# Designs tried in a protein design run: designed miniproteins, single chains, continued (3). Part 50

Each design is a single chain, and the fold is of that chain. pLDDT is the mean over its residues in the fold that is shown.

## One batch from the design tools (miniprotein)

Design m9721
Fold by ESMFold2-Fast:
Order: sequence, then structure tokens, then C-alpha cells
Structure m9721 (fold): chain A 75 residues (1-75)
Amino acid sequence: MAEEEMKERLEKEIQEGLKRMVAAVFAMSPEEPSEEELEKWAKKLGVPVEELRKLAEELRPRIEAERARLLAEEA
């Protein structure tokens, strides 16, 4: 019985890690990621570009807030 719960927890942790990484990487960019950049990252991560795009959309306000924070810190 624990196997299914362990897999779900592991998948959630991996997904959270991916979300944080995507937000951090895209926040480091001064501009919104281009379609080519999304495709390149999707290939490197081994996920469909649509999945990565959806993550970027969900994290958009967070990415923008982090980017603004980084820009202010760099200034």
C-alpha cells in the first residue's frame, strides 16, 4: 500500500523541484523566454514543450516578481 503513496510523494517533490528550477531559470533571464528557449529547455528536461509552457504560464507572476527583485538587486 505504501508504494503508491511513496510514488505520489516523490512525483510531487520532483514536480515542485522542476517548478522552482523553471521559475529561477526564467527569472534570471531579463526577457520572457522565447519559443525557441522553451523548446530547448523542454528537450533538455525531457518534457513536452506544452508542459513547460504551462508551467511558465502558471509561474508567470512569480517569475516576473523574482525577475524584478533580481534586477533591483543587480542595479
Scores: mean pLDDT 71

Design m9722
Fold by ESMFold2-Fast:
Order: sequence, then C-alpha cells, then structure tokens
Structure m9722 (fold): chain A 82 residues (1-82)
Amino acid sequence: MEDEKLEKILKELEKLGYTLSDAFRDFVERLREQFGKEEVIEWLEEEVKIMKSTDAKERQELLKKYNDKFKERAERIRKAVS
C-alpha cells in the first residue's frame, strides 16, 4: 500500500511509452532520498500530463515548464550530492 500512488504513476508512464530502466529507477530513488516521495510523485504526474497532451502548443508549454523545473531540481541535486 505504501508507494501505491508512485507505482500507478510509473505504470501510466510505461503505458505512454516511457522506458522504466534500472538507471531510471535508481534516479527516482535518489530523488526520493533528497526531496521526499510526494515531490517526486508530483514531477512524475507532470510528465504524464505532458505525454497525454494532444495540442502541440499546450505540449510545448508543458514541456518548457517541466524542463525548467527539472533544471532547478537538477541544480538542487547537484548541490546536495557535490
């Protein structure tokens, strides 16, 4: 029951064509250790929204928003690990 929401989101991404590799799973675990499970789930939910978008302009706006947030998070990870 713990991680049920995370498992559902990961399965949704897989259905949308995302590849769930060991490297990706390791990356998700590192994110959970640094930022907590709830924040990681929010990031994955945003990815699902992007992949489900059918409007090209909406998809581009969502991709930009997700990419900007991902860059900010990558900097936080870099500072935490370095």
Scores: mean pLDDT 69

Design m9723
Fold by ESMFold2-Fast:
Structure m9723 (fold): chain A 68 residues (1-68)
Amino acid sequence: SMGIEAIENSKVNSEEEAIELAKVIAKSLKGDLSLEPDAIRFLELIIEDKEILEIAKKTLKEELKKLA
């Protein structure tokens, strides 16, 4: 039950929150491009809105590229 509640609480419903999350993930990966697919999969699990998801993916890729 706690696992499901954590996933629900982790759902990202705003563009601002998605951008912030993508930037935090990119910094945590320190520009390691090999981890990009795993980061994208994580975003796909917690962002249900397709438009917000595409913004998060774009932000993640751009931030990772800057750090790499």
Scores: mean pLDDT 74

Design m9724
Fold by ESMFold2-Fast:
Structure m9724 (fold): chain A 81 residues (1-81)
Amino acid sequence: SKKKELSEKVLKILEEMWEEVDKLVEEGKSRVEIEEVVEKALKKMLELAKEAGDEELAKRLEESLEQFEEFKKKIEELEEK
């Protein structure tokens, strides 16, 4: 099933993202570097969803990317405070 294959690929991207985030946190890397890892993972998941024709997942991931960009801007404003 294409939907099952998509779910397995998305889960793998999410697992690899969390492992990379954990490593960056242990290495004392900046929030910006961690945010770049999360953004790359979300974009990769979105590309897979679009290729699989899962319009609902693609829309949800696009909304998540927009929310993440807004969240990054808010966090930057809070850190300047």
Scores: mean pLDDT 80

Design m9725
Fold by ESMFold2-Fast:
Structure m9725 (fold): chain A 97 residues (1-97)
Amino acid sequence: SVDEEKRQAVLKQMQGYIDKLVEALRAGDIATAQKLLDDFEAWAKKQLKAIKADPSVSPLSQSKIGALMIAALTELWLLIQRRLRQPDAPIERVVLE
C-alpha cells in the first residue's frame, strides 16, 4: 500500500541518520555526532509535519513513525552522553524496531 511504502521510506531515512551518527561516535568525533543529532531532530520535525499533511499516511502509521523518531532521538542523545562520560565504552548498534 502507499501508506506502507511511505512508512518504509521514512524508516529508511531515519536509519541513515542513526548509522552516520553511530559511525561518528565510533570514530571519536563527538562534535560531528552532536551536529548529526541536531540535523536528525530538524529533519524529524519537518518530516512529521509533512506526514501529518499527507492523506496517504494513516493516523496509525503517523503515530508509529512519531514514536520511533522520539525513541531514536532519545537513544542517540543517551549514546552521546554515555560516550562523553566513558570514551572507551563499546557502542551497541541502534536499530529501529
Scores: mean pLDDT 79

Design m9726
Fold by ESMFold2-Fast:
Structure m9726 (fold): chain A 100 residues (1-100)
Amino acid sequence: MKIDLEALEALVAAATTVPQIALALMLLVEGLVEALRNKDEETYEKILELMRELLSRLSPEEVQRIVDQAKKYIEKTEKDEEVKEKVLEELDKLLKEHLS
């Protein structure tokens, strides 16, 4: 499936409430998985930037809750262990950046 980066950017720009931010993060995580599978490094890095921007709008407690939810989703849905490990590492890195 082709990643629609413009649609993801528009979704991030429109996300102002915690539920909207949570939904946007889930869609960015799905995009990150596809970029990793496609070995599209440019799109992968851009999605990480969008995730960082999105999470900057939340309190540390909200970041923890939403990131934990995204991690559980990936653990249940992703069957490729290498993809799962890489996505979980990026989510942990984002969490650490916002708790510092």
Scores: mean pLDDT 81

Design m9727
Fold by ESMFold2-Fast:
Structure m9727 (fold): chain A 89 residues (1-89)
Amino acid sequence: MLEEALEEIREIFEEAIEKLKSESAKRRLQGLMDKVLELAREGRFEEAIEVIENFKKVMEPALEPEDAKVVTEAAERVIEILRKAKEEL
C-alpha cells in the first residue's frame, strides 16, 4: 500500500540521518527525503528513483567514507521500495 511504503521510506531516511556525522550531510539527506516523499505521493516513482540516483552519484565522492556508506545503503533500500510500489500500482 502506498501509505505503508511512504512510512517505510521516511523511517529509512530518518535512521540514516541519525547515523550521519556531518551536519551538512544530514541537511542534504533531509532535503532528499522531502523531495522523494513528495514525488512518491504523486505516484512519480521513476522521478523519485532518478532523484535518489543523482543524489548518490554527487554525494558519495564528496562525503567521508562512513557517511558515504550510510547514504548509499539508505538510497539503495529506498529505491527498492519505490520499484516495488511502482510494480504494485
Scores: mean pLDDT 83

Design m9728
Fold by ESMFold2-Fast:
Structure m9728 (fold): chain A 98 residues (1-98)
Amino acid sequence: SEEEQKKYDEYAKKFIEFVKKSPKKNLTLEDWKEFLKSHPEIQKDLNVDVDNEEDVVKALTYIILHSSLELQKELLEALKGKVDPETLKIFEDYVKKR
């Protein structure tokens, strides 16, 4: 589980960086697909079909759920002002589920 935690921490860091560097004020499913397409290692590890919306959402939520609390909090801060309130609440609910 420690090795898995480190792996998901690295995936979460990459996702946070993608969010922070995006010039967009409202990230959508298409941006999440772009993130996964730019990280083929994550796609293979999580068996993600980037053309399947459910697979994309499951992969991102799985990364968040299995990352450290520090990175979960950093991701929520990075998402503030970058996604709609409904999307932000979904991520917040996953962080609370711990």
Scores: mean pLDDT 81

Design m9729
Fold by ESMFold2-Fast:
Structure m9729 (fold): chain A 98 residues (1-98)
Amino acid sequence: MKKILIAVNDEVPAEEAERAVARATALIKSVDPDAEITVARGSAGELLDEALALGVDLVVVHDDDEETLELMLKALKIAGVPAADARDEAAVRALVSA
């Protein structure tokens, strides 16, 4: 059973954030029905702090700004936390299956 954080930047519009969370949740549950999913909204820094505090196995990141997304994925990788762009279905599936 994996502990997974769905991290959504707070600058993302609420309706888009809700759709992104629903899509990521459905994808994760299709691979691991027993996955423990936590959803957080915040700035990139707040989401990084929450991922580390929760001690999750995987972070699925949704952000509409590509530069902020890339920096967040890089920061999580440096911290040793597996992470994927929520829009990269293949990467999310691979990391949930690992």
Scores: mean pLDDT 85

Design m9730
Fold by ESMFold2-Fast:
Structure m9730 (fold): chain A 86 residues (1-86)
Amino acid sequence: SIDSILQQIDQLRAERRRLRQQAVANPNDPAVRDQLRATNGQIAQLMLQALEALNVSPEVIETFRKLAKTDFGQALGLFKGVLQQH
């Protein structure tokens, strides 16, 4: 269900926040960087599933895919905007 997907996204966003703080504290630790990248990927995949379940336009989905790879912060903003309209 979409509620289950949104709960998983919230849990992963909390983990992402923790990893971002660890990356600032340990800038030379590649394990933290790799974990952050993997977590960003998992969040993006779940968000994409939620956008498809909400029947958003193909143009919005493609914009999200591009932003998820190039500007993850903007991808999060786009996803939040879509949720506020539903």
Scores: mean pLDDT 86

Design m9731
Fold by ESMFold2-Fast:
Structure m9731 (fold): chain A 96 residues (1-96)
Amino acid sequence: MTREDLVAARRARVEEEIAALEKDEKTRAMAEMLRGALRALELIEAGRPLSEALRVAREGVKKALKIAEEKGDEESIKLAKEALEAIEAAEKELAA
């Protein structure tokens, strides 16, 4: 088994777990945040700027916030807002 095969298998498993979370209305917001995080990690692994990875993560969190607000999930709303503030703080430090 090559390292590439192992990385591909791990990524496929994470995508399957995210897809399972997306099927449940209660975990759909979490699935969107995790998809954003996975995409950001892929950009970092590809040697893209950290600023681009943070932007993609922010987009995922914003989608999660919208889903959480639409279903009135106060816990997911709070988590998404906290994640958004952390990403925006990191983007500001990177731009300085």
Scores: mean pLDDT 76

Design m9732
Fold by ESMFold2-Fast:
Structure m9732 (fold): chain A 91 residues (1-91)
Amino acid sequence: SLEEEKRRRDFERDRIRVSLEAYQMAKELAENDVSDEEFDKALEEFRQKYLEWAKKNYTPEEIEEYERFLDQVYVNARSIYKILKEKKKKS
């Protein structure tokens, strides 16, 4: 239905927004020379915050999908941070 299509689009838009927020955070923390330990803590707090949000706003099936999404965002954000930090060391 059009309503189900709208919900799916809203879901995808929220996921894009959360991904961009995580990647921007990774970039900013890399630029500010934050330690790996401080970065890992910030990224874990980010993941837990959005997982808690999902548990309040989504169905059990949507939460399971969102948890997998957050795990992928975690891996990608960590990679962005490492790449940018290594680039800074070579400059």
Scores: mean pLDDT 85

Design m9733
Fold by ESMFold2-Fast:
Structure m9733 (fold): chain A 90 residues (1-90)
Amino acid sequence: SSAEKKKQEELEKKIEEAGKKVAEAAMRDDGFSEEEARKIGEAFKKVAKAAIEGKSSREMRPYAGLLKKLSDKTSDVAVEEIIKVVEFAA
């Protein structure tokens, strides 16, 4: 339906924005390079999508490994952003 398509597009936009916020925090607070922060943001988006879609964590383990390198401060940002995305998806 039109409503389902709109919700999916809004969800994808929220995941993209969340990934950017996590990448910016990783650069600013953790001292990661732009290239490393980009990879962290992409890893966050993969994990967020997998969580929403109920997919197995096994294929997402390499991405989760990158996220474990985050400081407590940046991890708090990542947790807040994933909660927002999951709440929107529910």
Scores: mean pLDDT 78

Design m9734
Fold by ESMFold2-Fast:
Structure m9734 (fold): chain A 113 residues (1-113)
Amino acid sequence: VLSAEEAQTDVRALTEHANEVRVERGVPGADAAIVLDGVRIALIDARGLSEEELTARLAAAKAAGAHAAYIVSEDPEAARAAARAAGLPAAVLDESTTVEQLVEAAEEAARKN
């Protein structure tokens, strides 16, 4: 499980090495998405969601073109099970992380490049 600091560092590094960066809201199944050189990463706050609800959201994000997901979860094992069921590679983040922190990290890194 990634901490908020580790997740933000990972997002910044990925964004700094991308030629094209876009942040999207209103993404099917996700709270937001970060798009790096055509690779779509869905950002999902899974707090308060059941494994079934999270699986449905991940499946919707995959159908919408997501290649990977960052999942904020208080239950990392349920989050990993949902990602496997949906067939979407995912990194699980601890509950101290917010989708907004990941979006802000990507937007800040994009402005520096």
Scores: mean pLDDT 84

Design m9735
Fold by ESMFold2-Fast:
Structure m9735 (fold): chain A 65 residues (1-65)
Amino acid sequence: SEKNQIINSLFDQLANAKSEQEILDILETGKKEAPVVFKWYDFNEDGKIDGFELGLLMNAIKTAT
């Protein structure tokens, strides 16, 4: 589906990111296009991904690739 294509594109971009800043930029774009993905890693539900949550997201992506 269209939704799955957007989500897969975001994960591909995140997997190929080379810096924390690139990951943050991708997530900021993705928050508007696939907010459900952003919410999966926003554990304190404040609408932001902090350093701890970002670290978990990065590890999840790296272990999936």
Scores: mean pLDDT 64

Design m9736
Fold by ESMFold2-Fast:
Structure m9736 (fold): chain A 81 residues (1-81)
Amino acid sequence: SAATLLRAFGQLVVREARELGLPEEVIAQLEAAGAAATSLDELAARAKELIRGAPELSEEQKERLIAALDTYLASLRATLA
């Protein structure tokens, strides 16, 4: 189901954020965004907004996270198509 895929995507993003050492506050915001999202596009947009707005992340970390997020989203869209 779409809900199952949104949850899986949200969990993957949270896991990668933890592995990259993001602050718990940012991780909590990503979890909340995942729970509130009704589509992959909405989830991706919210996650990217949070990543870009995180003052504790370097520009290189932001670019890597956004690239990883785009890769996961593309993979999930290909699976759903």
Scores: mean pLDDT 71

Design m9737
Fold by ESMFold2-Fast:
Structure m9737 (fold): chain A 85 residues (1-85)
Amino acid sequence: SEQEQLDLLDQARYYLMLGQRYLGQGKDEEAKKYLRDMFNLLLQIDPDNKLVQDALKNFDKLTPEEQLSLGQKLLNQLENKLAEK
């Protein structure tokens, strides 16, 4: 449902904020954990999204800063997609 997708987006924003907070503290492993959880939530919202699938496949090859930047871009794209209903 639309409400379920919005609830998942809110959870994804929360994990993005946690990832950013831990990264700012130099806690890269904690940041990576929350950023991975965020990408998994994005995949639940849009399971056929190749950009999200590729992000998860290559996740451990990215720096925490690259993971955060990519997460921000993908979250924004999904928010815009749901808003254009």
Scores: mean pLDDT 85

Design m9738
Fold by ESMFold2-Fast:
Structure m9738 (fold): chain A 91 residues (1-91)
Amino acid sequence: SEKTLKVDVKSLETLFKNLFGEEPSEADRKFIEALVRLLHEDLTDEQVDAIVAELKALGGPSPALKTFLRSLLKDPSLTDEQKARIERLLA
C-alpha cells in the first residue's frame, strides 16, 4: 500500500483487492466509482446529498463494502469531512 491513501478508482480497487483477496464485482466497482466522487474535496452540501442518495439507491454497501468503508474511516489520510460522508453510507 502507498504511504498516503490516493482517493481514485484504481487505488481504492487495489485496496479492496488487498483486503479481500479478490477483485471487486461489477456492482462493487460501480459503488467505488461513486464513492470516489463523494470524497472529492470541493463538493457542495447538495452535491454530497445527491451522491449519498445515489449510493443508497444502488442498494447501499454490501457486507464487504461496509468492512471496506470502516477500514477507510481508520485511514489518517482522509479528512474529517470525508469520514463524515462515509459514516452517512453506514447509517
Scores: mean pLDDT 79

Design m9739
Fold by ESMFold2-Fast:
Formats: structure tokens, sequence, C-alpha cells
Structure m9739 (fold): chain A 61 residues (1-61)
């Protein structure tokens, strides 16, 4: 069904976002000082939480 396809696409987007988050976190850790890393990780985590909420909302629709 179209609903099953949409759900699969949303889950795939969530997985891709998770992989991108891990890659970004590793790059920040390798490039920045500990203090700058902490500050940028707070923003990155907030973005990931917001995306997770959007995906959850889409799954309910």
Amino acid sequence: SEEERRRAELLARGEAASQAFKAQAEQLKATLSAEEYEKQMQALIAEAVALGREIARELEA
C-alpha cells in the first residue's frame, strides 16, 4: 500500500539521518577543541531531536 511505502521511506530517512549524525559528530570531534565540540554537539543533538519528532508525526499521519 501507499501507506506502507511512505512508512518505509520515512524509516529509511531516519536511518540515513542517524548515519549522517554519527559522521558529523566524528568530524567535529576530530576537528574542534573539546569546548567547541560540546557547543556544536548541543546544536546537532537539538536538530536530531527535532527531526525525530517530525518523522514520528509523519508516521502517525
Scores: mean pLDDT 82

Design m9740
Fold by ESMFold2-Fast:
Structure m9740 (fold): chain A 75 residues (1-75)
Amino acid sequence: SSEIENMKMAVVVALGKHGAQLAADLMALDLSVETVELLRKAMLARPERNQEILAALKEKKTDAEKKAAIAELTA
């Protein structure tokens, strides 16, 4: 949806140069609005972990598993 795509793009913009390197991977992920918001908070709090977070999410099949992965990587 355009809402989710706009939210993902806002994350890319907020991360600056780091966001640009991750844009393709982030845009390719199938995420709910709630999960995009959690991911935004996680990526801004720990930008050095962004590649690890996105790599972990690529391996998950459900939105619930993706939320759990974000929580584990940001604890």
Scores: mean pLDDT 77

Design m9741
Fold by ESMFold2-Fast:
Structure m9741 (fold): chain A 90 residues (1-90)
Amino acid sequence: MKEKAIELLEKAVEIFEKVARETGDPLLQKAAEEARKAIEALRNGDYEKAIEHLSRAVDLAAEAVDRNPKAEEGLRLLTQALSLVAEIAS
């Protein structure tokens, strides 16, 4: 499950960084940064820290998605990863 969550987050980071590069949207850049911190926390076994960073990434991406429709798939992957991490931590 942890490896699946990391895979989803890596894909979300790629999407957010690509769209941020194309559009200059600072919220997508910050969402990618928070998602990367979540990946690092997961690799270290720190599920509480991973949930904290994932929640921030979701909030940032959700704020930006309406003006960045190409980022919608990234937000979907983030929410799926958050659900998986929450299940592992419970």
Scores: mean pLDDT 86

Design m9742
Fold by ESMFold2-Fast:
Structure m9742 (fold): chain A 113 residues (1-113)
Amino acid sequence: MTLEEVIKRFLDLIKSMSKEEAEDAIALFAQKLGDFLRQHADQLTPEQREALRKAIQELVRIFLDYLENKDYEEAYKKALEVFEKLWSHLTPEQRQALLEVLKEIVEELEKRK
């Protein structure tokens, strides 16, 4: 699963959910990425930790805005931009590890359907 596929699948999932379920999904997303940051803190530079922290905050905001506005194209473009900025700060190994976490989030949410 590519980064683009993960973003599209997550947006499709929260679009199909009730507001409460979608807010829970966004909270799970933030929790899982926060767990990744904590678990890898000693392996990340201060700049990488700050980039990941900012990315989590911006993505949560984008997804919450999407629940209110229902603008899929805007949410997708903004989320992709945030991830591309984050990716520029990470090594290939860190990108792969983070992509696996994102894949697990999407797969967990799809099982709830």
Scores: mean pLDDT 86

Design m9743
Fold by ESMFold2-Fast:
Structure m9743 (fold): chain A 83 residues (1-83)
Amino acid sequence: HMEELKKLVEKYLKEAKELVDKLSFEELKKILDKVGVKLPEETEENVRKAMITAIAIGKLAKELGVVTSEGVEKAIKIAEEVE
C-alpha cells in the first residue's frame, strides 16, 4: 500500500517537472496570478520549484479525491491550468 503511494508521488513529480519545463517564467507567473497564489520570493528558481510541487500535489489530491484545505484546492487549479 505504501509502495503504491510512493510510485504515484514519483509519477506526478515527473509529470509536473515535464509540464513546468515546457512553460516560460512569465507563463508560470501568469498561472500563479490567475489562481491567486503569491510567493514570498518570486525568483525563477522558486517559482519553478513551487509550480512543480503544486502541480504534483494537485494531481495527487485530484486522483485520491482529497481536498483538505484552500491550499490543496489552489494546487488542483494550478495543475488544471498547466494541462
Scores: mean pLDDT 79

Design m9744
Fold by ESMFold2-Fast:
Structure m9744 (fold): chain A 95 residues (1-95)
Amino acid sequence: PSEEELDAEVWVAFLEIASAIAIKDAQRGNEEGAIEGVKLMEKVADKLAALGNPEALRESAEIARHVADVARQAGHTKSAELAEKIAERLEELAK
């Protein structure tokens, strides 16, 4: 693997951590915490976008889609919309 591939893998791992925070808070009924988790995901997504690795972008989009689905099921519309926007951005960049 190249240094760029390793960097992409590390940032995907950071996105997984941020997503886990968002999911836990959404499931606990903590909408504010879920929003904070999704905002952290957005910052990580900016790094992934800058790296431009298509495989990492696709994997990251799937993670963001999952967060949007969990937030939507919890009734957290704002968190779901923010996570969906992240997923759409990453999906578009992966093309």
Scores: mean pLDDT 86

Design m9745
Fold by ESMFold2-Fast:
Structure m9745 (fold): chain A 91 residues (1-91)
Amino acid sequence: VEEVKERALKLLDEWLAELDKLKELARKTPEYKETVLKAAEEAKKVLEEARKKIEEAKSEEEVKKIMRETVAEVRRIMESAREALEGMLAS
């Protein structure tokens, strides 16, 4: 359980670092900055909540379930942001 938790937490920390990089890139693009920053912050909150759940998990199956749910939620957030950006470009 501990080894699976450590691997999951490391992966979440890597994703959090990628979101911070995305936020920096977004600040250089004023037209899309607000939409991208909002999505990145929402995704970051989901990842931080997942870290807490993984720390409390009692089995490898629970860790895997949390990771699957977390990936699905982050995908939803990113897809919504993409649709919003495509709408702005079409306007």
Scores: mean pLDDT 79

Design m9746
Fold by ESMFold2-Fast:
Structure m9746 (fold): chain A 62 residues (1-62)
Amino acid sequence: SPAEAALRREVTRISLELHEKAKKEIKDNNLTKEQRNEVLGKASLEAQKRIDELRARHAAAA
């Protein structure tokens, strides 16, 4: 459905936005692989939080 497709696009956008921010931090600070994993892990947790909130709102509205 269009609504389901829109939700899927927004989920992808949130994930990409936060991971691009994390990748820039890694590049700008020349982080080690271990430090890179920590930064990416933090970005994934924040993305999951935002995605969970978005999905909950979509489920309540649908």
Scores: mean pLDDT 81

Design m9747
Fold by ESMFold2-Fast:
Structure m9747 (fold): chain A 103 residues (1-103)
Amino acid sequence: LTAEAQRLFAEGQTAIANGDYDTAVDLYRRSMDLFRQAGDWKGYRRSRENLVTALKNRVAKNPDDIKAQMQYYMEMAHLYMEQGDVEKAREYLNKALELYKEL
């Protein structure tokens, strides 16, 4: 688990360097889940921070991609819930819901 999580994390960093934010998002999500399963909370936090950076860059690269923006807001809501910031989580959930109405 940990070795595979580290490999996926490294591949995610390579994807970021190549501007492939979609691949980076997928790789960091998978890495984060594996670190969580292994109980490696340092690896989990690092993967989560890089996931946020990849999602932010994906939205910045394609600002008119409503689905990508919704995914970013949903992930931000999830991250704030994990941090116990219910107010910020609610703000991001509402942003995602408003975009969903436009689809």
Scores: mean pLDDT 82

Design m9748
Fold by ESMFold2-Fast:
Structure m9748 (fold): chain A 60 residues (1-60)
Amino acid sequence: ASVEAQRVGAEALERLKASTDPEERAKIRDEALQRLVDLGVPKETAEAFVAMLERRADAA
């Protein structure tokens, strides 16, 4: 059940790493958050997960 959420996260991480535009990065985060919520992930958990991905992208 969590495989789809992991794919969303991996895709979002790669897109965040490739983008230097703050507006594009915000859109990527919003799209990932919405996709996770649509998959049944609680909003608060999805927000924490997306924040973690952003920190990983910034560290890489």
Scores: mean pLDDT 79

Design m9749
Fold by ESMFold2-Fast:
Structure m9749 (fold): chain A 63 residues (1-63)
Amino acid sequence: DEARAVADAVTAGLSEETRERVLRALELPDPDEARRGIARTLQEAGVDPGTAEEAARAIVEAR
């Protein structure tokens, strides 16, 4: 699963809880909701807003 591989790479060095929340958000049926959920989770983990949005887009696009 390419999306999971990208998510694992993006969450490398972040907590297991952050990774779990990203994977849960990725399961949302609506791509826009998945992207927003992943970006918010990354921002809460200390990732810059711009980097979080770019990473979230890459993860969702890999679906």
Scores: mean pLDDT 80

Design m9750
Fold by ESMFold2-Fast:
Structure m9750 (fold): chain A 79 residues (1-79)
Amino acid sequence: SIKKGTLFANILREAKKKGKSEEEIIKEIREFLKDMGVDKKFSEEDLKKIIEIAEEEIKTGKYEEAEEKIVKLLQEKTL
């Protein structure tokens, strides 16, 4: 759902802001997806796309646009 996507985007922002490694970010993302029961629906390529969206957000400040992209990806994978 859109609310879950917003929470996901916030987790990713905080992890990047704290200077966490890509491996640590992937671990946090996997834990979040597992809590939602959808971790198996996401490939490593999907996680890399999410990280790229978050990096663009930090660089450009386009927070709303990045959040929408993350929400859309989650909806496409989770139905």
Scores: mean pLDDT 71

Design m9751
Fold by ESMFold2-Fast:
Structure m9751 (fold): chain A 94 residues (1-94)
Amino acid sequence: MNSQIQRLNDLLRQARQAIDDGNYDQALNYLEQALNLIEELRRQGVPSSVLLEYLREVIKLSKELLSRTTDKKIITRSIGLILRAMGMELDIQS
């Protein structure tokens, strides 16, 4: 199994846990790391079919953050992650 894919799974698990714990800044840090790793894996030629599932999970968790908070800074960062991730998803599918 690819160790970088394991790292990506770990980052997304940690992001979900941070959301559940109400640690939204920490959740955003994990999601940003996950998105950066997806971008790196894409450049390394990891198949789009593999990356799309992780990209969708980043979008899902970022949307969950957006639904749980009234903090303008967390909202702004969550929207930024959603837009960046959706842009990558469209590029991959096009």
Scores: mean pLDDT 85

Design m9752
Fold by ESMFold2-Fast:
Formats: C-alpha cells, structure tokens, sequence
Structure m9752 (fold): chain A 79 residues (1-79)
C-alpha cells in the first residue's frame, strides 16, 4: 500500500540521517556526504509523490508539496 511505502521511506530516511551524522562527525570527504544527501533527496521526492496521492484536502496538499519542495531544494544545495 501507499502507507506501507511511506513508512519504509521514513525508516530509510532515519537510517540515512544517522549515517550522515556519523560521516560529518568523522570529517568524511564531501563526496561521501554528497552521496548520502542525494539518496535522501530521492527518498523525499518519492515521499512527496505518495503524500500528494494520500492527502485529499487541496490546501493541505499544496502546503505539504511546497514544504517538501523547499526541503528537496535545500538537500540538493548541500549535496
């Protein structure tokens, strides 16, 4: 289901977030940090597509979409 896909994405994002934190603490090369950020960006894009299908209220959907677009842009800028 879409809900199960969203929950799996949330789990993967949490795992990647922990990996990102560890890489930053270890002063890993930017290439390794950028790779994790790119993977996170793709998962956020997938979550956005799912949320746009689940959220039935047009106003809430637009607000969520705008927030996620801003997050995607920020992640891409850091990668």
Amino acid sequence: SLQEKLEEIEKKLAELGRELYKLIEQKAPQEEISKVLREMTELVKEAKKILEQIIKDPEVREQASSYLDALIKSLEAMA
Scores: mean pLDDT 86

Design m9753
Fold by ESMFold2-Fast:
Structure m9753 (fold): chain A 93 residues (1-93)
Amino acid sequence: AEERRKKAKKILEENKKETEELVEKYISPELKKRLEELFKRLEEGELSPDEFLEELGKLIEEEKLSKEELLAVQGYVAEKLLPYLREIAEAEK
C-alpha cells in the first residue's frame, strides 16, 4: 500500500498540468467556491483536518460527482491541502 501511495504521488507531481486541466474542465465555479470555503474554515482553525475530510466527504456525496469530477476534486484538494499540511507540520516542530 505504501509503495502504491509513493507511485501515485510521483504520477500526480509529474502530471500537475493534467490535474489543472481536469479541475478547469470538471469543477464548476460553484463547487470550487464551496471547496475554497472549506479551506478557509480549515485555515481559520474552525475545522480540524479530520473534520475537513468529513465535510469534504459530505460535499462529494451531496453533489453526486461523476468519476471524472471526483478525480478533479481529489487533485484540487491535494494541490491546495499539501502546502497547508506542510505549514502545520513545520509549526508542530
Scores: mean pLDDT 67

Design m9754
Fold by ESMFold2-Fast:
Structure m9754 (fold): chain A 86 residues (1-86)
Amino acid sequence: KYQEEKKMTDGGIQGIEEGQKMDKDEGKWVTTQIMNEGGGIVNPGVGETMQYYGKKIEEDPEKGYEIQKKMKEIMEKGKEFYEKKM
């Protein structure tokens, strides 16, 4: 079930930034998102993107601290957009 949920998150992330896909090379995608902190993430798919980054932090703790800080910034911006959908 967790894998099924992750697969949906993968699809959502891929759609957020016109073909942004779950990275097979985690370092590339993570770095790109940190550099482009607002690229598609502030859209309706913010929640799905944050869920994926949460898992990446667990897998890559060395880079997790930087990702976590960026997620908080992105979450604050996207929180309002997601709350409207409710």
Scores: mean pLDDT 47

